# Ledger of designs, part 22: designed miniproteins, single chains

Each design is a single chain, and the fold is of that chain. pLDDT is the mean over its residues in the fold that is shown.

## One batch from the design tools (miniprotein)

Design m733
Fold by ESMFold2-Fast:
Structure m733 (fold): chain A 100 residues (1-100)
Amino acid sequence: MTIEDMVETIRTAVDLAIRQGLRSDGSDGELRQIRDDLYNGVVNAAIAGALLGGEEEVIETLDEQIERVRKSDAKEEVKKLTIDTLEGSKRVARTVADAL
């Protein structure tokens, strides 16, 4: 596992969330699935990237993806879930890096 693998995992998880957001019916079940997929893809990759010493690359990628989500045509509830998850992942990555 490399820092580049973690960055790619984050980008892929966000790509999927945006695509789901374009088609979303807004149901609680669908929003829960999108949230869980984002947590498994983004949060875990951000933690792993920070542990590998790639916290700067992880944070830069998360900032890039936040702007990408904001500019996307995904539904507002999906945008909010995704941005909140990315912002949370930045805080987690910084906390993990600070603990090293």
Scores: mean pLDDT 82

Design m734
Fold by ESMFold2-Fast:
Structure m734 (fold): chain A 66 residues (1-66)
Amino acid sequence: EEELERLRQGLADAQAELARIEAEWPTVSPEDRPAFARRYMATQIDIVGYELEIELLERKREEEAK
């Protein structure tokens, strides 16, 4: 349970960060946009990683319960 809770918290944090980046994107200066784009991509990768880890762990737990 604790492992799933940590992954879900990480996913929620990454999703919140993505929302912040998207909200700020139109106000970011052209000089800062490359750094913002890297942060956006890194956050997207983190989200996908957390989603996959949660899915795999949930599937494993479901199989163990059957």
Scores: mean pLDDT 81

Design m735
Fold by ESMFold2-Fast:
Structure m735 (fold): chain A 81 residues (1-81)
Amino acid sequence: SLVDEIVELFEEELASDKSAGEKLASLERRVTELARKAGLSEEKIAQLVSAARLLFAQTLSGRLSAEEGLALLREHAERIL
């Protein structure tokens, strides 16, 4: 599903050896491309990217564990889609 693909991208970026800024930029690009390919409206793409970016930043800063970040991302993506 699109939700599973987004969660996989988030997990891959968290595991990468890139800088925090590079991870975030890569995540935004990949989520945008995936959502656009899936035929989402620009409004839904913006909502999804915003949610993914916020949760990713909180996970990178340690405010959320990786497990919590992934779970919340799934929940938000399911609500937006």
Scores: mean pLDDT 87

Design m736
Fold by ESMFold2-Fast:
Structure m736 (fold): chain A 84 residues (1-84)
Amino acid sequence: GAPPAVTLEKAQTLAKAVERPIAIFTDENGRLLHMTSLKAGVTFENQVLEWTPETYEKIKPLLAKEPPEEILKKTKYIYLVDHR
């Protein structure tokens, strides 16, 4: 069967499990490549963003840690989700 794709709902479940806002990086098939926490005090709406350099530049300052370059090269979608 096809591997399970990350959805906004699954991303929210992961955020609740870690009790922190998170960013999830997926490939074109929705496969989870990387997950990182967002910095404390950031506010945002739960959303899925298509990978572009411009979009990444906007979210990079919000990330607790930058993903490795190898992950960024494979990234198609970025999920930003709050744990609430």
Scores: mean pLDDT 79

Design m737
Fold by ESMFold2-Fast:
Structure m737 (fold): chain A 93 residues (1-93)
Amino acid sequence: MKATLTFPDGATVTVEAKGNKVTVRASGLRPDDVLRVRVYKDGKLIGEGTLTPARPELTFEGVKPGDKVTVEAELYRDGRLVARGTAEITVEE
């Protein structure tokens, strides 16, 4: 299953959950943008990381088909929080 978060100015975050993996991809980031990502399952943080134009994708493990995961994304620009998004997604096989 896929979900897409859209931020101001066209930056996007796509979340795909399949098998034992949750993959988070960012596009449309500016060179100095930093996207903080947190992935939760059953209220528990299972992974976190940072996406940049140089590292636009992260993959997290610890899920199974049928799990519901929450992905939180915070976009920072020039050191300032400019946007937040949250997606709930079901893991597919």
Scores: mean pLDDT 83

Design m738
Fold by ESMFold2-Fast:
Formats: sequence, C-alpha cells, structure tokens
Structure m738 (fold): chain A 109 residues (1-109)
Amino acid sequence: SLEEQIAALRSKEEESRRREEVPRLDAQVQALFEKMKETIKFTKELTKSYSPVAQETMLQILKLEIEQAVEKARELTEQAISLLQDDERGERLRAAMDNGIQEIKNLLK
C-alpha cells in the first residue's frame, strides 16, 4: 500500500509537470500563428500602394519569414507531443498544427 501510494504520487507529479509545460508550448504555437496572420495582413496593407516589383520583393521576404515561423511552430508542437506520451492527443495537436499551416498558406495567396 505504501509503495502503491508513492507510485501514485510520482504519477501525479509527472502529470502536473505535463499539465504546465504542454499548455505553455501550445500557447507559444498559437501566438506564432497569430503573429504570422498579423504580419501577412500588415504586409498586404502596407504594400497595396507599392510598385509591382516592390510588391514581389516584399512578398518573397514575407514568405521566407513565414517559413521560419512555421518551422518553429513545428518544433514546439513536436516538443509538446513528446511530453504528452498520449498518441491520440498528440495526433490532435499535429492536426491542429497542420490546419494552422493550411490557413497561413491560404492567406499568402
């Protein structure tokens, strides 16, 4: 009974650690997607009056910046999945990330 109680306490401590770290990583991923959306919207508004050559240059710079942010979002999502140790919840996080990436790609059209 004492050994079972110690094992239960260790399991709760590990669950508490995951409870804190996974939401923090998820919040960082969400913040990156929101910042990507804001940056795309801002750049499109800013460049409306630019020459076609300047618009193309700014669009290329934007795409490179967004690609770096997407890779960072992937890294943070994989970290969260590794901490979850739950395949179903991990698949849901991956699907949410893939949906976010598709939304960003659609906004860049």
Scores: mean pLDDT 84

Design m739
Fold by ESMFold2-Fast:
Structure m739 (fold): chain A 100 residues (1-100)
Amino acid sequence: SPLIEKIEKLLKELLEIISKYASPEQLKEFEKLVEELLKILKSENATEEQVAEQLQKLKELIIELKESENPIPEEDYEKALELLGEIAELAQELLFKKKE
């Protein structure tokens, strides 16, 4: 799916930003949430609620990076949230096409 490929590319860009500031524990949790999101999006039974829940967990992890020992600078924080917003829009488009 071209939409899934675009989402995967944006998730990779987000991971590159996160990896600069995340602890090893936070990075593992982030990678797990990314894997879970992609699994949901590839499922025939994917729900808007499941996708929203995973995106919210990713957002909460990004917010936690402000309070880390190596805090994310504002520029990278805003870019991370922008990428997550783009991922959310593409995920909604993917779910809408599955209903047609």
Scores: mean pLDDT 85

Design m740
Fold by ESMFold2-Fast:
Structure m740 (fold): chain A 88 residues (1-88)
Amino acid sequence: KEDELVKKLVENRSDPEKTQELILELARLAVEQGLSVREIIERLEPKIGPEEALKIAGLVASAYAARGASDEEVEEWAKILLEQKKKI
């Protein structure tokens, strides 16, 4: 459940180890659902903030690249992630 993981992430922001576990779990869930890098940022930024949303989107982009995404797709995601990073 995305909403349950989001709630746990917000509640555990002061615990770096738990936060990292929840970020990895949200990234895995997003990959399983086939969410785009842009969709992840748009869905999660309002709920968990721009920094954590960027971390999750970056992990998902890396997973897709490792699974054989095209150079054009990787370049598009890099531009989206860079634009998001400028907001932080």
Scores: mean pLDDT 80

Design m741
Fold by ESMFold2-Fast:
Structure m741 (fold): chain A 57 residues (1-57)
Amino acid sequence: MDPREEAARIALEMELKEDPDADVEALVARIGRQLDVPEEHFEPLLAYARELQARLR
């Protein structure tokens, strides 16, 4: 896995544990840009974040 994608997954997990009702699309876009994640990894990150959010709700 790309180290930036791995870091983004960790950041998404921390953010969603703090606020399970966060806007997942906005969160993925923000974290992805901050960590310079390639755009092709945004869709897998979005899927991961949605699955994680469903499990935390």
Scores: mean pLDDT 79

Design m742
Fold by ESMFold2-Fast:
Structure m742 (fold): chain A 66 residues (1-66)
Amino acid sequence: MSPYERELSTLIAALDREGLVALVEGLDLSDPEVRAALRKLGFSEEDLESKERVTAAALRLIDALE
């Protein structure tokens, strides 16, 4: 499991919106390892087009759990 996959899963499970936004802001979406981790977590190719889309998709997952 990549560090990105583990960290994202942890923040989503903890319902940590602030930590999630901060993590996504630091991600390089052109990095194949980052993209692979996000795909493995269920993010679509459309979500991977921008940090704003990734953040929105992840926050929707947290909202669905609350």
Scores: mean pLDDT 74

Design m743
Fold by ESMFold2-Fast:
Structure m743 (fold): chain A 68 residues (1-68)
Amino acid sequence: SAAERYGRRVAEAAARGDLEGAARIAAEMLKQGVPGSELGLAAVGAASARGDSETAARAGEAVKMAGG
């Protein structure tokens, strides 16, 4: 799904410590009609699969900052 694909991109930016970049990706997906809750779950899930709870928290915060 779009939420899963872009959730991974948000998680990638979060893994680099790029909170603003992650939020920008999330904002664009919300604008395109991806539900914030689905995007947030996908981004946190993708980040959690990397084994880093700090990255997962950052990914979730990025979606929240974008209005998700």
Scores: mean pLDDT 79

Design m744
Fold by ESMFold2-Fast:
Structure m744 (fold): chain A 59 residues (1-59)
Amino acid sequence: FKELDGLTADEAKKLAESQGYEFVVAGDPISSMKYKAVVFEEEKKIVAYPESMLPFNLD
């Protein structure tokens, strides 16, 4: 979901929940920070990571 990139955590949560997905912020949520959203389709879950906490080792 590229449409979730660049949104605030609150805006992304509203969009995700409207599509039937659970929205979770990993780590300490900063309202003014942009987050990277990772979609777990089988679990209908979207996890937002602050840029400093991105899991770069996903293969």
Scores: mean pLDDT 65

Design m745
Fold by ESMFold2-Fast:
Structure m745 (fold): chain A 120 residues (1-120)
Amino acid sequence: INDELIRISRSLGLEESSSLFERIKDLEEEIERLEAESKSLSGRKLLDTLKKIIDTHQQRKSLLESLRRLIEEELARETDPQKKRDLRLMLRIVTSQIKSVDSRIKELQKRVQELEKELA
C-alpha cells in the first residue's frame, strides 16, 4: 500500500479506509514472503507457490477496487475544493496500483502456463 495514500486518507478523516489499508498491507507482506520462498523452489512446488501468489494478488486487487469505490463515493458527496483535489489524487494512486496488480497477475499467469508445459 502507498504511504502517500494513507497520509491523505488520514487528513480527510476516512476512518472506513483504515481497515482496508491494514488488510491490503497484510496481503502485500504475504506476497513478499511467498516471492522470497519461490526463489528457492522448482518444479511443482514452484508452480503451487506461483498460483498462491496470483490468488493473493487477486485478493489484493479486490480490496483496492473496494477502496477505489469508497473514494469515488466520498468524491461524489464532497463540496470542498481542497478535499476534492485530495480525493482525486487518492483515486489516481489507487487506479494506478490496480493497473500494476493486473500487469503482475498477467505476468505470473504466463509464467505458470510456461512452467505447466515444462512439467507435462
Scores: mean pLDDT 86

Design m746
Fold by ESMFold2-Fast:
Structure m746 (fold): chain A 90 residues (1-90)
Amino acid sequence: SKKDATQKLIKVGVHILAASAEVFLTRRALDRGTITKDQALAQLRSAERDLEHARKMIEEMEKQGIKVPKVYKDAIQQTEADLAAARARI
């Protein structure tokens, strides 16, 4: 239903925001030298799991014929790029 689609989109947004925040905080900690390599890798792995969950939810919605707005896909792509850049620093 449209109600269920809206709730799923909210959950997708929450996972993307969580991943984005984790990448941002990890980059800040790396810049400040306040995090170890192992801690940074663990944080980025957490962000990857949030992005994977968001992608799987989008795939499930699209299989059900629900159109996912481009802004969610763009946000995942941007967060994946930021994550890759952070990982390259380790």
Scores: mean pLDDT 89

Design m747
Fold by ESMFold2-Fast:
Order: sequence, then structure tokens, then C-alpha cells
Structure m747 (fold): chain A 64 residues (1-64)
Amino acid sequence: SMSAEIDKEIDDIAVEYARQAQRLQEQYDATTDPAERQALLEEDQRLGREAGQRIRDLVNEYRS
């Protein structure tokens, strides 16, 4: 099994999402507009779902 190589790709996806989430959190903390805060939370949730789906697709593609 290519477990170590798959684990690295999963980690790279998780790290990229974490960096995006940090930037959104900084924008959230910088704003006082509740509508903008809600939009930033929704964007974080969307990016998290996309990252999770990419990880699931990767695992499913390379499962043996």
C-alpha cells in the first residue's frame, strides 16, 4: 500500500485548508459587519467541505 504517500497528500490538503481558514479568520476578526462575518463563516464551511471531499476522493481512488 502507498499509505505514506497518500498520508502526505492528505496532509498537504489539510495544511492548505488550514492556511485558507486562518486568512478567513483574520478577515472575520477585522470586520464588525455581521453579514460579512456570516459570509466568511459560510466560505470557511464551503472550503472545509471541498477539502474533505478531495481527501475522500483520494482515499477511495487509492484504496486496495
Scores: mean pLDDT 86

Design m748
Fold by ESMFold2-Fast:
Structure m748 (fold): chain A 80 residues (1-80)
Amino acid sequence: AKEEVDRLAEEAFRYAQEALDNPEKIDEYVEKAKELIAEINRLGAEHPEVEDYARQKAGEVLDLISDAVEEAKKRLEEKK
């Protein structure tokens, strides 16, 4: 369970980083990251032993996505 949460969190972190390089694809990366966050939260709900850990990881990913979206939107506007 913990390893699965870590793997999903790492994938979500990668998608957030890629959104900065590809601002025009921000919607695709955000959708993928949100799906991974939902899976992390679902694992935490099914496995109470990792619930707190999963929530913490999901929160970290959400913060990273939020920052990436803001920066990507700025870059996308400058590309216009």
Scores: mean pLDDT 76

Design m749
Fold by ESMFold2-Fast:
Structure m749 (fold): chain A 77 residues (1-77)
Amino acid sequence: SSQRRQDLLARARGYDFVIKGIRDGEDVGDGLEAIKDQMSSRSLEDAGKMYQEALKDPESGLKKAEEERDRDLAAVA
């Protein structure tokens, strides 16, 4: 559905903000806030949890965020 496609694209963008936040020091909270209206509550929670896990273990968290981002992008290709 159009809503599911938009949600997956927005969640992928959320994961990209997490990746850039951990790797490059970009503001993740500001990024997620800017796109929250494009996300389901579940997708916003998923992105937030990904950020929290990546803060505790950046190497593992970055890999997981990249895998989940790429999965969401593949699902809408």
Scores: mean pLDDT 85

Design m750
Fold by ESMFold2-Fast:
Structure m750 (fold): chain A 75 residues (1-75)
Amino acid sequence: SMAQQQAQEAQYRAQIAQALAADDYATAEKILQEMLKNAPNEEKKKEIEKEYETMKKVTELGRAAGEEARRRRAE
């Protein structure tokens, strides 16, 4: 069912987010490849890839913001 597919996709996204938070890009990429392999069409693959790039950017921005906040507190 679509609900089961959405639940599985949510689980993969959670695992990718956890791996990215741990700087484990190799694990994140492996999970991404599994999602892409199970995608039913090119539109869904592009959606998954765009979502992954967004998650990477959010994680990187979060780290940069954390470093800036640390610097400001030290001043």
Scores: mean pLDDT 77

Design m751
Fold by ESMFold2-Fast:
Structure m751 (fold): chain A 59 residues (1-59)
Amino acid sequence: PERRVVTLSGFDSAEDARAAAERLPKLLEAAGRRVLDARIVEVRPTANGYAAVVELVLA
């Protein structure tokens, strides 16, 4: 298993950032990746909006 941390940024709201993070595992599975675990570590304000940090465990 491979652990990855992904930062998704450029969102207008914390809600948009969280929604994008929640969609990420399904998008990766649609692209042929096997997701063993996914968790939202943080949703935070940035200089240009909001970001979500997601920890993934991939097969």
Scores: mean pLDDT 85

Design m752
Fold by ESMFold2-Fast:
Structure m752 (fold): chain A 68 residues (1-68)
Amino acid sequence: MIEIDPALEDEVEVTYSDGSVTTFSLSGPMGDVAEAVILTVVRKNPESVKEIRAGTGPRGRRLAEELR
């Protein structure tokens, strides 16, 4: 499931099925790499991801639409 969280701005929070959480920044020079990593994990191992929260910045909104 993916949700928009305005408090995250240009960040994405990924909650895995084991309860671990990782936060990715989309505003830095590695933003494109972070997007690619998130999309790859969801595509290859969708069962390992419990929830994704994306910020309200343009990159976060785009990623949220890609993951629907």
Scores: mean pLDDT 73

Design m753
Fold by ESMFold2-Fast:
Structure m753 (fold): chain A 84 residues (1-84)
Amino acid sequence: DIEKAEEEELKRVQGKLDAKLNKVVEEAREEGDELMASMSAGVGDVARAAARTSIRKIGEESESAEELREKVRKAEEESKATPA
């Protein structure tokens, strides 16, 4: 029962994480592409600043991913600490 609960939680967390991360990355990439085109048209400084903001958002989401992986790993260790 504990093993099943942990496995189910792990899958749920992994799925949510992947969905969120993919969404943030996709949005940032689209925004970055638009800003790159604007820079080519002579809006360099403003576009570059906005692109940096998008990259920062990706970084924050990646940090969240690392935290979730750590939580998952801890759950696995706890599972091992519960002998049959």
Scores: mean pLDDT 61

Design m754
Fold by ESMFold2-Fast:
Structure m754 (fold): chain A 68 residues (1-68)
Amino acid sequence: SMEELEKLVKELRELAEKNKDAPAEEQIKIFNEKREELISKTKDEEIKEFIDMLFNTEIKEVKERAAK
């Protein structure tokens, strides 16, 4: 549902804000661990795909910020 997707986006945003001052390597580890946790709790294939895309996008942005 849209509400479920919005909850996932909010959870990612809150995690990103909480860890914004952490080293890039630590941020990437945290996002990977959270992605695995959320995927393991979801039975919906479409939602699993959304979680994977959402977290992979954030990890990519962290890597790009660290490379500057």
Scores: mean pLDDT 85

Design m755
Fold by ESMFold2-Fast:
Structure m755 (fold): chain A 95 residues (1-95)
Amino acid sequence: DEKKKEAIETLKELKKILEDILNDEGTFDRSTFERILDLLKKIKELLGEESLPEKIVKAIEAYERGDLPRAAILLMSYGVENLLKTLEELLKKLE
């Protein structure tokens, strides 16, 4: 299943970005937020809206409307560590 392989690759790429942020105790810049949101949008398209937490879906929808500040607030309020756990659970279900 090509969609499953693409979903696994997308999840692994996003997981690496989030792990790098957590390990460096770094702050998000605009390009990092946009990259995270682009990858989350791709995951939503590949796995369906139901695969993601409601707050993350709302963040993607804000980004799709061009409201990057709102998307960033929603993403940050969900939390990087919490999002990383969500991605790890999705990967286990697909692998």
Scores: mean pLDDT 82

Design m756
Fold by ESMFold2-Fast:
Structure m756 (fold): chain A 73 residues (1-73)
Amino acid sequence: MPPPASPAEAERYARRLEEIARRLESLPTASVEEVVAVRLIAATARSQLMSREEMEEAVRLEEERLRELEEEE
């Protein structure tokens, strides 16, 4: 049974989400509102308002979206 998410894990996931947001911002197909939304999710994770599973899902979802948009341009 994995332990609940620690503050260090939350910070790590928040950093990953911030990096995804920066990469999205560089893509012409991504809107500024989409980038801001990812940064808000990162802030939520950093604030310990998400479980580890929720943080993992958020990172996976946004990474998949980033890859899809990167494939466009």
Scores: mean pLDDT 75

Design m757
Fold by ESMFold2-Fast:
Structure m757 (fold): chain A 72 residues (1-72)
Amino acid sequence: GRGNESLARAFRGEGERAIEELGLEGEARDQVMALIDEGVAAILAAPDTEAAARAAQAHGRRFRALVEELGA
């Protein structure tokens, strides 16, 4: 639904902003972009808005862990 699409756009926007703010380039940027794409796909595939929010939280945690591992 539209709620899932809005959440997916917000998730992508936050991820892309983090890439820019942290100056991630090359392989590090590609790895983070891959997780953003996976998170967006999971949010859009969710059966309802509550499941979409859970997917966003789970993928948000993986995103933060990867960013921390990359030294940011």
Scores: mean pLDDT 80

Design m758
Fold by ESMFold2-Fast:
Structure m758 (fold): chain A 65 residues (1-65)
Amino acid sequence: SAAQEAAIRAAVEEAAKEFPDVEITEEMKEKAMQFVRASLRPEQLMDRELLVRVARWALEELLRS
């Protein structure tokens, strides 16, 4: 749903704020959103704390790659 996509994007944007010294591109944010969608079940997509944690893990992995 549009609300779920907005929640996922908001979680990625929130997680990105924790990396102020690194340029997080839109491509990286899109990859993090894709990772969140693939990692969580539909019923978990409205758990904002879990979304932010998974987004943070995805961004850390992308920055390490």
Scores: mean pLDDT 80

Design m759
Fold by ESMFold2-Fast:
Structure m759 (fold): chain A 110 residues (1-110)
Amino acid sequence: SLSVEQQIEQLALQLSTLAHQLYQAGLNRDPRFDELYARAMQLLEELRRLAQTLPADAKERVLAAIEQSRASIEEMRAAIEAGDIIAMTKAMMRHLAAVTDILLEARRVS
């Protein structure tokens, strides 16, 4: 079976893939945006659950990165609704930075 750290890494990689799909769906005003958004939120909830089992210092950093990712996806959605492509791009960049932090912390603990 996979370790908790390996499971977190796999979910973070899935979030990275979804970030690109969300960005493309947002640019194209694709109705699939809502489905992809819901999937991203489900992955973040699973990451939060797994993060609870990490050592205290890693847990704090991973939970902070998960919250940054969540907030950034919400900002991306708001920017799409406003038609603000610059704000949407900045939100995507913040989301990818947060996913990178999750990956880095999972690898440090492994």
Scores: mean pLDDT 87

Design m760
Fold by ESMFold2-Fast:
Structure m760 (fold): chain A 88 residues (1-88)
Amino acid sequence: MEVEELAEKAIKDITARLQEALARVSPELQPRAQGLLDSYLGMAERAKQAAIAEAKRDPEKGVELLKKHYEQLKARLDEDIARLLAES
């Protein structure tokens, strides 16, 4: 399914960004960075499931929903990473 492929790509991108941040964070902030990774992966998985459910009714709507959720998650992720790195 196209929506599933897009979701996997989005999850991979989110994971890569968080792993890069984790590598640059001070040792004392590593547990907080790991918690952020776990939290965002959970949100991304929920977004994937919602988009797949929508795609079963309307594939185009499913893709639109996934892109909307990913855009929102990406914006929040970038803000959270910037804040975490500023504290390092």
Scores: mean pLDDT 81

Design m761
Fold by ESMFold2-Fast:
Structure m761 (fold): chain A 123 residues (1-123)
Amino acid sequence: SLLEEIRAYIEEIREEEEQLRREQPERTPELYTEVEGVSFTAADLLEILVLRLLEGLSFEEIGKRFNISKSIASAAFSFALRAAVALLAGERVPSLSPYQQSRLRAFLERFPEFAALVREAAA
């Protein structure tokens, strides 16, 4: 299913993030962006988008999954949605590292059906 393929792809990004942390620890800051004082990787932002847009989870449920408040889950979703829309429009997202922008862009190109859901949610 689309959801199973998306989950597998996000797991591949998480593996790459862990490998970079182990093998190139000086690059660790490139893996994270902050939303309301909480750090998120590209895989985290993509998972939040998927949980909300494909799986229909509430921000309270997403917050529990990430051990964050409902408010932070909502803020992270809004940030990720705006970032995804900007990347789909060919724009830069200055608050994301080049590494994070590359991973989010590749994901959206790999899953055009999901990119359509992102555009609808932002309309």
Scores: mean pLDDT 91

Design m762
Fold by ESMFold2-Fast:
Formats: C-alpha cells, structure tokens, sequence
Structure m762 (fold): chain A 85 residues (1-85)
C-alpha cells in the first residue's frame, strides 16, 4: 500500500538523518542565511524549521522511534512550514 511505501521511505530518511544530521543542518542553515541576505524572511523561517525538523527526526531515529512516530513528527513540521509559505 502507499502507506507502507511511505513508512519505508520515512524509515530510510530517518536512518539517513541519524547518520548525516550535521550536514543536513548545515545545508538548511546556509539556505536560511541566503534567504535573509535576499530579504526573504519567510524562506529563512522555512529553512530554520527544516533544520529543527532534521535535528528532531535524527534524535528520534537514534532513540529507536518507529517510522509512524517519525512520520507524525515530519508531518507536524510540514504543517508549520505550509502555514508560513
């Protein structure tokens, strides 16, 4: 099912973040700085929320959170981002 496929993708993404969160955070931080330099405060806030989402997801994955728990946290951040965009 699509739900099962999404959970597999979330599990892989969580594992990736657990291994590479510092790089993912650095990329999001660079995006925030670039957006601020361009005067795009909304894009900067989206990048900051993305950085927070990566850190929380990485810590949850490292703690052994289920794919369902990871998906719920990522969806929480997606809703916050949509509210800004």
Amino acid sequence: SQEAENLEDVARFGAYLAAHVEEAEAQAEAAAEKALAAGDEKAAEVARLTKEAYREAAEMARAGASPEELLAKLEEYARKIEAIE
Scores: mean pLDDT 86

Design m763
Fold by ESMFold2-Fast:
Formats: sequence, C-alpha cells, structure tokens
Structure m763 (fold): chain A 89 residues (1-89)
Amino acid sequence: SPLDEFLEKLHKLFEEAKKTLPPHLYLLLDQHLGVHEIYISVVKRTKSKSPEETLDEIIKSNEELKEKHPELQEFLDKMIKVAEETKKS
C-alpha cells in the first residue's frame, strides 16, 4: 500500500538521521516516528481515512513539529517530501 511504501522510505531516512543527528535530537524524532507508525496502523485497521488523507495529516503534523523544533527542520522537510511524493504515486 502507499502507506507501507511511505514507512519503508521513512525508516531509510531515519537510518541516515541516526548517523548525522546528536542522540537527543534523534530520540525526539524516534518518538515522532512511533506516533506516525501507530496512527498509520490505526487508519489501516479501521479504514477510516484514505492514504492521501492520512499523508496530509502526517504532513501537517511535521509542519507543526518544525515550528516547535527548528533544529529538526532539515529532517522534517525530507519527511514531508517523502509523504508528498507518496501521494503522487
């Protein structure tokens, strides 16, 4: 599914983040990823939203996190780009 493809790309991006980010920023992003994984799991089980609607909510969540943590902007922009590219597929 598009959401599974999104998660696979997101996990690859996280492997790069782990190599480049300070541990405390990586842990913050890891918690944020966990929230996305739970959300996607719930949406897939309940079929309450389309993949496109789910990805739009993820994009919004990442934009909001950028406002609170500008130090994560580079990684969060990459996550938003992956979500937008997945919506076009």
Scores: mean pLDDT 83

Design m764
Fold by ESMFold2-Fast:
Structure m764 (fold): chain A 77 residues (1-77)
Amino acid sequence: MSPEEQFLQALKELEKVYNEAYPYLSDEERKEVLERIRQLVQGAVRALQAGDEAALQAELARLKELAKEMEEMKKKA
């Protein structure tokens, strides 16, 4: 899979985890998560436009970490 395809797949997985965790999150936590997702998507778009594979991989790693944090938030509820 290309790095772009890996990022899109990870984003779909994050969306699923976010929807599962959503009822257990406060309004402030929901806003924080959505802002982090927005920043990650913007970073990935910039990296793709620049052809910066290292930057794209860094954003992919951050996206995977956010998904892990969402799973932990769900477990604590």
Scores: mean pLDDT 80

Design m765
Fold by ESMFold2-Fast:
Formats: C-alpha cells, structure tokens, sequence
Structure m765 (fold): chain A 94 residues (1-94)
C-alpha cells in the first residue's frame, strides 16, 4: 500500500497519469484508511489536471472502504465528476 502510494505520487509529478492511476488503485486497495485518504488527495490532483476517467476507477475502489470518511470523500468526488447516481448509492448504504 505505502510503496504504491509513493510511486503514484512520483509518477503524477512526472506527468505519467496512466501509470500514476494504476499505482493509486493499488494504494486504494490497502486496508489502511490513512493510505486510502492519501490516495484520495492524489486522485483529486489528477482530476484537477483533467484526467477524470482515470480518477473514476480509483474512486470506485475507494467507495468500498470500511472507513466512512473515505467513502464520503470518494462519493463527493464522484458527484463532482457527474456520477451523481453512484455517489447517492454510496451515501444511502451508510
């Protein structure tokens, strides 16, 4: 989890968005909520850079988190991307 997150940050800084998204997805699968929250911050930067479709894949994984704060943050970002139905489904479950 942590190594994947560090690699994702480096790849994002290098402008390698597809590779960064793959490593962020690995970090999002970590059982550690701290790593998942940091993956959310990385995905937010990716969205700001215009890579919305790559970000959606990682956000969908983060909505499966047992941590309610991670779930809410991921749902909020999905809503911002126009995925309102998916975001509402996450909120209704908790």
Amino acid sequence: GEKALEEAKKLLEEGKYEEAAKKALEAAKSPDPVIQLQALELIQKMIEAGHKELAKKVLLELTKSPDKDVQKAAAGLLRDLGETELAEEVVKKV
Scores: mean pLDDT 77

Design m766
Fold by ESMFold2-Fast:
Structure m766 (fold): chain A 83 residues (1-83)
Amino acid sequence: MKKERAENLYNAYKQFKDFYEKEVQKAREAGDLEKAYRILEKMIETLKKFAEQLKPIDPELAEEVNKDIERYQAELERVRAEL
């Protein structure tokens, strides 16, 4: 049960990440930095929820999600600097 839930959460996280990374890239390529910023903020909030849910089940996967959160926070700051 717990292992299957961790795998399902991790797969959902990977699909979510891939989808929203593409949406951020599209917004940036269109010059819509405000949209890119808003998408990144929502993405980071959702990734934090994945990390919270994974932590009691698989702390190593939760740490992987947290490393991605750090990278997206850095990207958010770069987009903000371009606003």
Scores: mean pLDDT 82

Design m767
Fold by ESMFold2-Fast:
Parts: sequence; structure tokens; C-alpha cells
Structure m767 (fold): chain A 68 residues (1-68)
Amino acid sequence: MSDEEKIEELVRKQRELLELLNQGVSHTDPRAQELGKQADELLKELSKDRKLLERAIDELSRVTEEMR
């Protein structure tokens, strides 16, 4: 998976998580927990490169603002 694909996948996982929560799904739902875990794993990989991490955070912030 390329670095760009990792950022896109992270953004996708964040959108899916926020969508489930907005639909009234509990934070303790296995689907929400699994998406959060997958997002954390992608962030850990991206944190190895500061520029990639900064880009990922910027994209996540934008999605989170729009999905509230």
C-alpha cells in the first residue's frame, strides 16, 4: 500500500466510524471498535514520516469538521 493509499484509507475509516456514530451506533459496537483500531494502526504507520502524519491529520480534521 502506498503512503497516499494509507492516508486515503485512514480518511475512509474515519468517515465510516463517524457515519456509524451519527446513525446512533454505540462506541462499544464491534464495528465502531474495529474501525477505530484500524485507524489507529494506519496512524502508527504514518507517524514514521512527519510529513505524511501532518497530511493525515489535516485530512482527518477536515472530514471530522464536515461530518459533525
Scores: mean pLDDT 78

